# Designed miniproteins, single chains: the designs that were tried, part 90

Each design is a single chain, and the fold is of that chain. pLDDT is the mean over its residues in the fold that is shown.

## One batch from the design tools (miniprotein)

Design m3323
Fold by ESMFold2-Fast:
Structure m3323 (fold): chain A 113 residues (1-113)
Amino acid sequence: DEAEDLAIHGLVLASQGKYEEAIKLYEEALAIDPDNALAWNGLGYAYYKQKKYEEAVEYFEKALALDPENKLAIAYANLGAAYKELGKYEEAEAYYKKALEIDPEEELARDNL
């Protein structure tokens, strides 16, 4: 799947700190498949790392709307982290707890409770 391959390549670039290049790949993936939850989560994370927390929240919420089976525990943890940076601590705690309900081993959520 071309969209999935682009999203995975974006994740690799993001892991190297190349967030602007990762964003371009996620946008290309979403142009092919706008329902790619991994690409939306990747956009959220890249924007979060660039301290664009309001946009990060929007993209994480989009990823979660496309994951009705709650398979993306990391998206909930990332959304919690973005809300924490925005000073919304009660919302952050709720999302961290939600991430841990889905995946008890989710480290980002555990480290921030």
Scores: mean pLDDT 84

Design m3324
Fold by ESMFold2-Fast:
Structure m3324 (fold): chain A 91 residues (1-91)
Amino acid sequence: MLARYESLSEAVRERIAEALEPAARRAEAAGGTREALVREVARLAREQGLLELAERLEEALAAGRLDEAVRLALEALGRVVERLAAEALAA
C-alpha cells in the first residue's frame, strides 16, 4: 500500500513540477515581478482549459488592478494544481 501511494505521489509531484517549473523560470527571466508571475499563471490556466479564470485575470491585469489579478491568479493556480494532480492520478 505505502509503495503504491509513494509512486502516485511521485507522479503527481512530477506532473506539477513539469508544468510549474518552466512557468516560474519564465516569470523570473521577465524580472520576477508580480505582473510577470500573474501572466504566467494566466498562461497555465489557459493551457488547463480554465478559460474564464484566465480571461478575468488578464482583464484585471490590463485594467491595472494588480491586487485583484493576484487574487485571481492564486485561485487559478490552485485549480491548475488540482487538474494536474487529477491527470497524474488518472494515468
Scores: mean pLDDT 79

Design m3325
Fold by ESMFold2-Fast:
Structure m3325 (fold): chain A 73 residues (1-73)
Amino acid sequence: MSDEERANYLIELAKSNDPEKQEQALKEARRLLDEGKYDLAIKVFEALSKSKNLDIRMEADLLLGVAYALKKR
């Protein structure tokens, strides 16, 4: 699976109403961030920021800020 295919899969998980799938997307997007794949991680976190689960939204919003800060360098 390419990095783009991986990100697209995670965006699908993030858009589901299943908290377990959204948690999986969040964990894997953090891994994309750790790998320096900031643009792909940002796309997944943006999808997660629309979640109805407050905890997932809050963590996604925080990680969006981190990803944008890291991308600026």
Scores: mean pLDDT 84

Design m3326
Fold by ESMFold2-Fast:
Formats: structure tokens, C-alpha cells, sequence
Structure m3326 (fold): chain A 67 residues (1-67)
């Protein structure tokens, strides 16, 4: 349901925010682009797209931490 997708999107957004607070260096352009796309999807209430972009963000943020 849309309500469950909304809840998941906001939970993922919270996880992204927590990981962003741990970043001490400038974010890559790819991460910045994904942040913008996720924010736009959330604003449009396109929670399926928001979830996809937020999951990609979490993966990329973990990859950056390992560098």
C-alpha cells in the first residue's frame, strides 16, 4: 500500500541522514544527485522512486566509507 511505502521511504530517509552525519569529507556528485532525486520523489509523494533512490544512497554511502 502507499501508506506502507511512505513509512519505508521515511525510515530509509532517516538512515541516510544518520550516515550523512558521519561523513567528514565533501560528498561525491553521484551521492548529491541521488539526494536531489530522492528529495524530489518524496516531495512528489512518489514513494516507490524515493525508496529506490534512498536504497541506492545507502549503498553508495557505505561504499564511500570504505574508501
Amino acid sequence: SMEEEQKKAFELAGEVQKKLQQVKEELSEEIKELLEKASEALEKKDFKSAIKYLEELLKKLEEEKKK
Scores: mean pLDDT 78

Design m3327
Fold by ESMFold2-Fast:
Structure m3327 (fold): chain A 68 residues (1-68)
Amino acid sequence: VSPVLRALAVHDLVTRFGLPREVAEEALELAARGASREEIVELLKGHGLSEEQAERAYEGIVAAVRAG
């Protein structure tokens, strides 16, 4: 993932979903390594996101990984 796209995705996850930066960065690394949607969504839900919020966050994570 490009550093710029990673930084933008991390900022979006922190700002829109209230995720700690560390967790947002971990989710992006998992996605870049080919982790499943289920693994990433469960990580996000474990940090206070609802199912809907986790799915929305996952969509942004995947878009960032594919673009960079």
Scores: mean pLDDT 82

Design m3328
Fold by ESMFold2-Fast:
Structure m3328 (fold): chain A 72 residues (1-72)
Amino acid sequence: KDALEKEYQATKEAMEKQVELARKLVEDARELGKEGSPESQAKAIETAERFLKATEDGAKKSIAAAQAELDA
């Protein structure tokens, strides 16, 4: 169980880092788009926000799976 607890913490930390990187991509898209066309900026932001949502959903599933392993 100690090894599973370490794996759970490692998974949680890795997933939290992935979500933070995805959030930074959204902010970077907003900053870099300020001097571009409104359409290009909107598409860049939308793409980054879709990646963030997918990353958050994946992180939630991965953490839940690690928690289930820990609880078994």
Scores: mean pLDDT 79

Design m3329
Fold by ESMFold2-Fast:
Structure m3329 (fold): chain A 64 residues (1-64)
Amino acid sequence: SMEEVQELLKELEALYNKIKNPSPEVSAAIAAALETLGTSDDLEEVKKKIEEAKKLVEEELAKQ
């Protein structure tokens, strides 16, 4: 659902803002998730991209 997508985006944004220096991989994953949200009508695909980006952000934060 769109509401679930918006909730995931808020979580992702909050996590991303905590990164001191995001890697190119993290930045690319975030960009891909946002592009998919803007172009795809498949909310399942959008959620999957956001969750992938969120995992990368969390891994990056764990190493800082």
Scores: mean pLDDT 79

Design m3330
Fold by ESMFold2-Fast:
Structure m3330 (fold): chain A 120 residues (1-120)
Amino acid sequence: DPVRELAAQFPGILENVTEPSFLSLLLFALARKLGLSEDEMVELDVEFHKELGIEVDEEDIEAMRKTVRQLTESFDRLERAGLSFSIEELEDAINKIISLIKSEKVKEAFKKILEKIKNK
């Protein structure tokens, strides 16, 4: 069980869901800046979960689609308010946060997703 394995390696990581969620938000922001579609962002989220060994079913994929849509609407609102980040600022922040991850498995999964985003 990858979730149990992750919890065993990092007792505090599941107690603080904000850090993984924040990294996911930055990766979403980068993917959006690079022109990835909502479908491509959902595919990357599925691939990330599979890299961690987490099984993804159709209900999970539908939830991911709804999350991507909500994030798109939220970033549209922020951009209308004049808040934006450069690709370079997002990549720097993502790499710094990835460097703080102690689990090699989780770190490698995030690095693979970052490279897939950059190479689309």
Scores: mean pLDDT 72

Design m3331
Fold by ESMFold2-Fast:
Structure m3331 (fold): chain A 61 residues (1-61)
Amino acid sequence: GAKELAEEAGRLASEEGDLERAAELMRQAWEIAGGDGEKAARLLREGRTEGAASLVISSLR
């Protein structure tokens, strides 16, 4: 689900440095969660991967 996509996005950005692929997964995760996927993708592209992932995960509670 959205949580797993957000966790994978964070892993791709922090471990592999693939910010573009990570941003796409983060956008999908936040759209599923009912949030603004473009905002989450922007935060991740800016290198704020922990912040973007936290926002998605907290929204899924």
Scores: mean pLDDT 67

Design m3332
Fold by ESMFold2-Fast:
Structure m3332 (fold): chain A 61 residues (1-61)
Amino acid sequence: MDGLLAEWRATAETMSIEELERVLSFLERQRAKAEAAGDEELAARLDRMIEVVREVLEEKK
């Protein structure tokens, strides 16, 4: 749970800005699909992953 987000952050930190932007786009699309399906748990998890990618992007800019 928390470990998954820590591993995700570590992975995101190794990515280039271009890779992070592609991943962000993908996650936002998946988040929208989860919300439409009523999968609140998956939507919340994807939202946390999106936040990590946004934080890493801002750090690299």
Scores: mean pLDDT 81

Design m3333
Fold by ESMFold2-Fast:
Structure m3333 (fold): chain A 91 residues (1-91)
Amino acid sequence: MSPEQKRKLAIKLARLLALSGEVELYKRISETASKEEQEELVKEMERSLEEAKKILEEVKKEFPEDKETIELMEKQVKEMEKIVEELKKKV
């Protein structure tokens, strides 16, 4: 990969990890939240998850040879999906 491509990949990875962190934070906030607040947190989590999925698909298209980064991103997206589905069952 060119230096520019490596930088682009690193930025996408950082953005996906930030979105994963947001979902984990929303999960913690949900523990003391009302049902109405939990519904709003689910909407925010779903937005973060959809953005993370979009980033993952972009990386798969632009950097298909970087299997290690793709696998790391896929694991993060799966963990985000699990958190979202667990909260959705409570509201």
Scores: mean pLDDT 86

Design m3334
Fold by ESMFold2-Fast:
Structure m3334 (fold): chain A 57 residues (1-57)
Amino acid sequence: SPTLRRLIEDVRNAPPERRALEADVLIGLLRIMLAVGVISEEEFERLTAELEEILRA
């Protein structure tokens, strides 16, 4: 989804002091999207792994 890619890039470009909070909010949104069937489990795993890598950088 172009919208999901933009949200992930927003986390990457967030100031370090807000990056963890913004990632947690996006992960919460991704869990809801998985629960309602908007994204697959595989897609959820890929997107959360990418967010974890952003937080480690």
Scores: mean pLDDT 84

Design m3335
Fold by ESMFold2-Fast:
Structure m3335 (fold): chain A 83 residues (1-83)
Amino acid sequence: SKEKEEEARKLAEERIKEEEKLAEEYLKKAEAEKDLEKRQRYLARAIAHRLRAVAVEIDLELALKGKKVFGDEFSRKLAEIME
């Protein structure tokens, strides 16, 4: 139903926003870091959170189409809402 679609979209949007915020925080830590190894670790974490945001966007569209989601427990929750 449209109501289930709106619920799934809202939960996905909240998670995407959290992941993007974490990515930005780690990017800022990397920019301030003078130690190359620590900087690389912060950059890796920023990339991981940004990839997670993209994964949630993909899994949302899959759930809306009634297709199998590929992410973690959160992505399965999107699929469950659409049942």
Scores: mean pLDDT 84

Design m3336
Fold by ESMFold2-Fast:
Structure m3336 (fold): chain A 110 residues (1-110)
Amino acid sequence: RADELIEKLREAIENKDAEKAYEYLLELVELVKENPSDSALALRTAEEALRFIRKFPELAREVIELLVEAAKSLENEKVKQGILLQALQLARELNDEELAEEIERLLEEL
């Protein structure tokens, strides 16, 4: 299922269909939340989220929030930390102080 969703997501990104791409990314994040022990799925999802942000930077905040949500569900503390650090860097690049502060707090709780 993850491979099929990633294929559809990449196709939607290529076609500049932000709405469909966001829907597939949301489904992929839901799969991560349903499979919290699957570190490989979480890392692949983070990679696709970065690809999405590069194509649709106007939706960066929404996608960073999805990355944080996915990271919170994870059992592997190191993978969770890695994704949260990536989300923090993106929030800082966006100059979103409130989002960056939320992510910093989550990292301190690890």
Scores: mean pLDDT 86

Design m3337
Fold by ESMFold2-Fast:
Structure m3337 (fold): chain A 90 residues (1-90)
Amino acid sequence: MSEEEKEKAELGRILATAFALADKEGLSQRELAERAGISPKTVSNMRKVALGLKKASIEELKEYVEKLAKALGISVEELRKITEEALKKA
């Protein structure tokens, strides 16, 4: 696997973890959009990417991770740590 493919896989796992945390907190698509400062359509597209239903570039994945971290009130670094800990326990 190339370094680019590894980075995309890592960012995809982080994005999926962010949505799992949002779902655990009971946040709706509308509430996530409001907290992140984006449209509900953008949140829908991000969720499709997290589920593997749509492809995204590394640049798009990084932007999505940043926006969801903002919506959750945590840093991207904190979200990364949560993702790594979840992966180690799986």
Scores: mean pLDDT 82

Design m3338
Fold by ESMFold2-Fast:
Structure m3338 (fold): chain A 148 residues (1-148)
Amino acid sequence: NPFPTIPADATEIFLGGSGLTGTIPASLGTLTKLKVLDLNNNNLTGPIPAELGNLTNLEVLDLSSNNLTGPIPAELGNLTNLKVLDLSSNNLTGPIPSELGNLTNLEILDLSSNNLSGPIPSELGNLTNLKVLDLSNNNLTGPIPSSL
């Protein structure tokens, strides 16, 4: 098992560049005290578990530079304390969920270098604290919403 056992009271996970393989375990969604989940620059595959939406204390979610596939779960819109969402440099598909507009504390949204499709949701205009929005190198369609 290449993914380490994490204590139930963990508040921060820094495993960037750790050579992790396999999938992100849905059981990480039980670590409800987490404020930081940083798994960037690994060889993780498969989907982002919807159970990560249970991490309501999360302030930083960095899953960038992996081989993650499938859609961005709408349940990530439950992470209302989130300041940083970085899902860049993966193989994510499907639309940007409008529920990401619920992340009103978000300062950085980086979804770049994926295979995301469809329009940019107008609900991203609700992200009034946003300092960085990077949606580059995707298959997004339609106009930039006037709400941004």
Scores: mean pLDDT 93

Design m3339
Fold by ESMFold2-Fast:
Structure m3339 (fold): chain A 62 residues (1-62)
Amino acid sequence: PERTEAGRAVLREEASKLPPDLAARVIQAEDEGNSVELAKLAADNPEVRAARQAGLDKAATL
């Protein structure tokens, strides 16, 4: 679900609620499918982990 157009849009919307610098990095990594960068950002930033989880939860309901 997270790899559909709708799933990616929901992930992007949740990431956009982060501070601008973190939002830009998370959105770019999601668009590129860079799972290593996403895991690192989530590990280092609780805000990123929460936003990503919220996006994944919403994508799963699509």
Scores: mean pLDDT 76

Design m3340
Fold by ESMFold2-Fast:
Structure m3340 (fold): chain A 71 residues (1-71)
Amino acid sequence: SKEEELKRKAEEAERTAKNLQDMSDKLGQQAADALRSDEATAARYVGQFKKANDGLDAAKTEAEKLKKELE
């Protein structure tokens, strides 16, 4: 049914968001650590962190939309 499909998609979006959150946390820590030794390397990790956060925001928004459709 459509409800089952939406439920599975919502669960998948939540798992994607969790994975992107973990990745973002790791990249943020790497950027912070790099700031102590190399500003250029830190800037690279900050760029990757921003991309991961953009993906995370999109995944969270998608999960919320799917949950609202189930109501």
Scores: mean pLDDT 80

Design m3341
Fold by ESMFold2-Fast:
Structure m3341 (fold): chain A 60 residues (1-60)
Amino acid sequence: AAAAEARAGALGDEHMRRVLKFRELWENGDKTLEEIAEETGLSVETVERVRQAFADFDAQ
């Protein structure tokens, strides 16, 4: 039980950390999506989804 809860929390924290790092690298504007994916450890597909989510948020 405790191990499953710790794993869920760790996955959430790790995902949030990677998303925040993506945002920082994207706002700096000097990295490609592939380079951001490599540096954050996310797939290019995931990076593209996160970019679309931010674009949709900014469109509001």
Scores: mean pLDDT 68

Design m3342
Fold by ESMFold2-Fast:
Structure m3342 (fold): chain A 80 residues (1-80)
Amino acid sequence: ATSPAARALLEAEIDLSLALMKKSILKIEYENGKISKEEYEKEMKELDKEIAELEARVAAAARAAAAEDPAFAAAMGARV
């Protein structure tokens, strides 16, 4: 069974991946003229803050998971 620490790391990695994907989508929408420069800059600032918080959460979860299975933590870190 997946340990609580390993599950927390997986959830944090998924959340970070989704935030990074949303950032990429916003860039594409801006380049395609679907959103304004002001809206793009506002959303990017909010996403950059969210990404920083998620990166801190991933780091904390990775430390907890590494205490149980260092190989698993390393493999999960490489996915993002």
Scores: mean pLDDT 77

Design m3343
Fold by ESMFold2-Fast:
Structure m3343 (fold): chain A 71 residues (1-71)
Amino acid sequence: MEEAERLRKEAEQLRAEGEALLAKGRALLAATGPTDRQKLLHGIGLVLRGIGLLFEAELLEKKAAELERKA
C-alpha cells in the first residue's frame, strides 16, 4: 500500500519540522528577558506553528493506519 507509506513519510517530515520549530521557539523563550516583547512573540509564534505541524503529522498517521486496516 504505497499511499499509506507516502502518508507516513509526510508525517515524519512534518514531525521533524514541528519539533525543530518547537525547539527554536523554546530556546527563544528561554533567552527572552522581561522587556524583549518582540522576541517573546516570535518564540510563541514558533511554538504554535510547531504544535500545528505535529497535529497535522498525527492526522496523516491516523489516515495511514486506517488505509492499512481496510486492506
Scores: mean pLDDT 80

Design m3344
Fold by ESMFold2-Fast:
Structure m3344 (fold): chain A 112 residues (1-112)
Amino acid sequence: MAEELRKFTEELGELLRDIVEHLRAAAQGDPTARRRVEAYLEGLREGEKNTSKEKIDEWRKKAEEFAQDPSEEARLEAYRYRVAALAGYLNLHGKSSAKTLIDALERARARL
């Protein structure tokens, strides 16, 4: 339990740093960074919509499977599933609302 919370906090910090960097690059016209922002947003929406422990475990497994493929398309899918699992974990444990992150990202994307 404490170990899971520590890993979760580390993963959350990494994903938040990544999305900030991708948003900055997308604002400068990087189409790859824009696709990563869209994948992040889709992951957050999926995790908010229907969350259970089994669904989170399924998303984690899919993220690991796609992460083994070096293609950009597989990287986007891995990113989306990793974010969905994280959002689902937040929703189950009541630590934060994925809705707040979705709203913030939609506002940032609208300015691109």
Scores: mean pLDDT 74

Design m3345
Fold by ESMFold2-Fast:
Structure m3345 (fold): chain A 68 residues (1-68)
Amino acid sequence: SDETLERAAREIERLLREAIAAGASDDELVRLAARKIKEFAEKNNLSDDEIDELARRAGEILAELRAA
């Protein structure tokens, strides 16, 4: 559901913010986001379309955090 994807995206944002504060590289942030997307997909039985949407949202979050 959209609510599940929003919850997952918020958790990914929180983890990315923590990693940035800890000095993570761009490559480490991308790997963290990919790993968390996979974990959420497996735990919530996400469809391919939902995985793609979560990846899109995570990419937007990462781009915004890197621009700040």
Scores: mean pLDDT 85

Design m3346
Fold by ESMFold2-Fast:
Structure m3346 (fold): chain A 63 residues (1-63)
Amino acid sequence: DIDVAMVRMMLGVRKATGLEELSEKERQLVIEILQRLSEAERAEVASLSPLAAELVAEAEALR
């Protein structure tokens, strides 16, 4: 899925470059995408980093 690939790319680049802080707009976009993903896809994203796990939890709480 393009949405999963996009989120993985954004979070992967942040981890690789040490730029872990997302802008407010980027955080909002990631949360919106995560809300549209399946439970299995969200679990996969959550495994990428502690930041990814927190964003998944935040998206699920807002659902």
Scores: mean pLDDT 69

Design m3347
Fold by ESMFold2-Fast:
Formats: C-alpha cells, sequence, structure tokens
Structure m3347 (fold): chain A 111 residues (1-111)
C-alpha cells in the first residue's frame, strides 16, 4: 500500500529525530517530533488505526527512555504483545509489527 509505505517512512524519519532529540536532552523537541508524526499519520489512516499507532508510538518513546538496550527491547516487546492482543484487525496487527521492527532496529544500532 502506498499509504502504508508513506506511513512507515514518516515513522522511520520520526525515530531518527526522536533519538537525536533524546541524545541532546531536548524533551520539548522529542515531544514536538512525536506530535508532528501523529498529526501527519492522522491524515493517512482511519481513527481505529490512528489509535493503535498512537499507543505504539507511546511504547516506543517509553522504550527509548529505558536505561539499557535490553530493558528497552523488553518494554517494547511487552507493550507490542499487549497491543496485538487488543485488536482483531490483521492490517493493524501488521502495522504494529512493522513499527515495532523499525523501533527495535533503531534501539539495537543506537544503544
Amino acid sequence: SEKRERLLKLFEEALDKIVEARKAGDWDGMEAVVDEFLREARKIVDPETFEALSRVVGAVVAALNAPTKEEAIRILDTAVDQLLAQTDNPEIKELIREFAKLAKEKIEKEG
């Protein structure tokens, strides 16, 4: 899907900016990046998908604030498993998994 590809690219770009803001200790900048991503995502996806993505982004931010890579992956995996259990929509499940994969790859390379 063109919409799915655009959404994943926006998320990957947001992940890069969130990590840079966090390294700089710029909490306001990190919040601004999250808000901008969610504003753009809301234009692309329906409200149900947006709600799920908003929760995934929250879990990613929590994971990125963990003291170790191991704890970050644990936080993300736990949150993702809970989110996957809360939806029966296979397209939303696939999107949650793709977002989680991109976030894990970023944590592994930056930690």
Scores: mean pLDDT 85

Design m3348
Fold by ESMFold2-Fast:
Structure m3348 (fold): chain A 60 residues (1-60)
Amino acid sequence: MHPMVEALKEELKRKGVERLTVSEAIELLKQKFGAGEEALKRLEEEGLVVREGNYVSVAK
């Protein structure tokens, strides 16, 4: 699995939630990988994450 997707899954598990806000996901990717909104958009384009309004979740 993609390393950024694994980091998002671990954050969801750590917080006990099914989705993160877009800003939370961007901050996580920035903190761990030095990648911001552009990385999140790429994961969404690749079908690895699902964005619904202000929230994102990991695709199954």
Scores: mean pLDDT 80

Design m3349
Fold by ESMFold2-Fast:
Structure m3349 (fold): chain A 85 residues (1-85)
Amino acid sequence: ADLESEDPLVQLQAAVDYGKSGDPSAVEPLLKLLKESKDIRVQQAAAVALGELGDPRAVEPLQKLIEESKDPIVIGALKRALEAI
C-alpha cells in the first residue's frame, strides 16, 4: 500500500489521493501514517486528508497528536482537520 511506502513523496501523494477519494477505509491507514511519519509534509497531508474525509473516528486521535506534537505547522494542520470534522 502507498501509505506504507518508505518514500515520503509516495506517502504524501497517497494521503492526498485518499483524502479526495472520500473512502472511509483510508481513516485508519492515514492515522497510522500521521503517528509514524517523521516528515512534516507527510504529517500535514495526512491531517488534511483526515479533515477532508470528515470521519469522527479521527477526532480523539487528532486531539492526542496535538498534545504530543511540538511542531507549530503540524499542530496547525491537526487543529484545522478537527475543525473540518
Scores: mean pLDDT 77

Design m3350
Fold by ESMFold2-Fast:
Structure m3350 (fold): chain A 70 residues (1-70)
Amino acid sequence: MNKVDKEKAIELATNHLGLGKGPAELLAEAVEAYAKGDFEKAEELRKKILEEYPEERARLESLFNLATGK
């Protein structure tokens, strides 16, 4: 994954969806791991985000799917 995709994911989450920096950073890490083919780490990070920020679950899942091209 390139730097532009990570920065765009953080910008979209923080500025357009009002997501906090913490969940935005974790989302960027999960997307980066997925892009590298490290699906185990991507899933671990995704679960961590959903457990730590359950109130933002729907936004986080939508952003993860958008960023990973699903």
Scores: mean pLDDT 67

Design m3351
Fold by ESMFold2-Fast:
Structure m3351 (fold): chain A 57 residues (1-57)
Amino acid sequence: MSKYAAGGILLAAGELHAELGDREGALEDYERAVELFREAGDEEGAKRAEERKREVE
């Protein structure tokens, strides 16, 4: 029940949406993952989510 776990789940959900061709869904999930990782103080997690977001833009 941590923001770290929630960020990781959204990162995985974004990857799944991207695999299914849902760019908008992937983008939204990655954006939320970035926010959750930053709130948790996990800058490396946030950076990873931002890189994934850039790949689907």
Scores: mean pLDDT 78

Design m3352
Fold by ESMFold2-Fast:
Structure m3352 (fold): chain A 68 residues (1-68)
Amino acid sequence: GLEEGRARLLEPAERALRLAREKGDEEAAKRAEELRRRLEEAIERQDNRRALELAREAERLLREVEEA
């Protein structure tokens, strides 16, 4: 469904934000918040290509925060 698809795309950014805050990484938290905002905008505009690009960027950020 639409809600399931939205949640799936946003999950890496939300997880990165949560983990960054937990670790006290303020710069990673800001990056995650910005990615979540841009991703929500892309989803609202039905820009599937941009949404996928931003989701992949969020997945990379999540890995960076996990490794830090």
Scores: mean pLDDT 83

Design m3353
Fold by ESMFold2-Fast:
Structure m3353 (fold): chain A 110 residues (1-110)
Amino acid sequence: NYLKLSEEYFKKAMEAKDEKERYALRAIGLGYQAMAEKDYERAIAYFEKAAEIGDDRLKGLALELAGEAYLKLGDKEKAIEYYRKAAEAYREAGDFEAAEEAEEKVEELE
């Protein structure tokens, strides 16, 4: 449920003390809201902004969500590209489980 996820990320943003983290979390919330509205191009723009601003863990999540939005648009090649970027960001964050899950999504699409 994208609307519930949007509300959760807006709440996380309001509770964040770091300005960059707050901005990245808010961008993820706006991206989920766009996903709920089926405005996938706008969702991608917000997730890309979140990936630019966020730390490596938030970058991984944002890139993975951009990949999901590209799948909704039918752009499988872009989805694979973004899932691979997400796996790399997750590895840089030390989140090897999330990196493995992102790589599994690549394998499912190939």
Scores: mean pLDDT 88

Design m3354
Fold by ESMFold2-Fast:
Structure m3354 (fold): chain A 64 residues (1-64)
Amino acid sequence: SEFEKKVEEAYELAEELEKKGDEILAGVLYISVGVAKTIKSQGEPEKEVVKFLEEEIKKIKEKA
């Protein structure tokens, strides 16, 4: 699913950040994935959950 692809993208970026020593930005991504899973489980449409994760990934890339 699109959501699963976006979660994988977030985890890959988090692992890259951890390898660079950026534990804080990696931690923010892990938290954002947890939030996304929670809002999806509460009935939020997949499109909106994917959009949320895309925006979080974009913010992290801007700071990295």
Scores: mean pLDDT 84

Design m3355
Fold by ESMFold2-Fast:
Structure m3355 (fold): chain A 81 residues (1-81)
Amino acid sequence: SGKELFYEFAEKLDEVMEKIKKAVEEKDMELFKKAVEEFEKIKKEIEEKMDEFPEEYKPLVEQMFEVLEGNIEKAKEYLES
């Protein structure tokens, strides 16, 4: 179902977020780069399956991307310092 698919991808995005947090904590640029690559892969998969989600879930997907992309940018600024 579209609801189950949404929660599966939400779980994958949460795993990426935890890797970003760990990279910041450990100041690990390689872990950060790997997490960003995993995010880009998951984002592409979600975009390819967007039509499988209920219409009401599409804004939630967009919000998840904006939040994670914002956190990636903040992490990058911190790690480059």
Scores: mean pLDDT 85

Design m3356
Fold by ESMFold2-Fast:
Structure m3356 (fold): chain A 62 residues (1-62)
Amino acid sequence: GAAGAAAGGAAAVAAAKAGDPTSAYVRGHEMQLSGGGEAGRRGAEAGKAGDAETAAKYAQLA
């Protein structure tokens, strides 16, 4: 839903700071669906908290 899309937007913004917003975000999303929910969740949490550095790291890790 819209709330989920908004939360995902924070992770996408973090990925953009890493210089590869689309690929990093897609990989993070796929990893979450394949059992990597922790990376996607932590990225979203960090993004919501305004911790761009941590959000970017988790978005790219995933």
Scores: mean pLDDT 54

Design m3357
Fold by ESMFold2-Fast:
Structure m3357 (fold): chain A 63 residues (1-63)
Amino acid sequence: PLSKEERRELLLKAIAEELQAIGLEIEAERLEEKGKFEEAEELYKEAEELKEKAKELLELAEK
């Protein structure tokens, strides 16, 4: 089992990646408003990858 300290580090890392994903989604929305649809799609894809990593870290922290 993970120590409380190790669990805390995983949770903080997961939160940081989740926050970064949200930031990318906001930027993607702005690009869509400017008609830059291809650039927006790339940022949405990066945000999805970060959300997946955050989910993996949360699952590890639950152990």
Scores: mean pLDDT 84

Design m3358
Fold by ESMFold2-Fast:
Structure m3358 (fold): chain A 55 residues (1-55)
Amino acid sequence: SEEEAAAVERVKAVIDTLVAQGRADSVPLVLRYAREHLGLTDEQVAELEAHAASL
């Protein structure tokens, strides 16, 4: 859905900011929040995890 796509984009922006600030240690907590509270699928969380690993 558009809401899920917007949530994925928002989480990517948060990950980008955390990595840029040297706070990559916080990325797993953001991914957990996305799975548990934003209703993102395992596939979407895996995409976000791969994105974080590519930074």
Scores: mean pLDDT 82

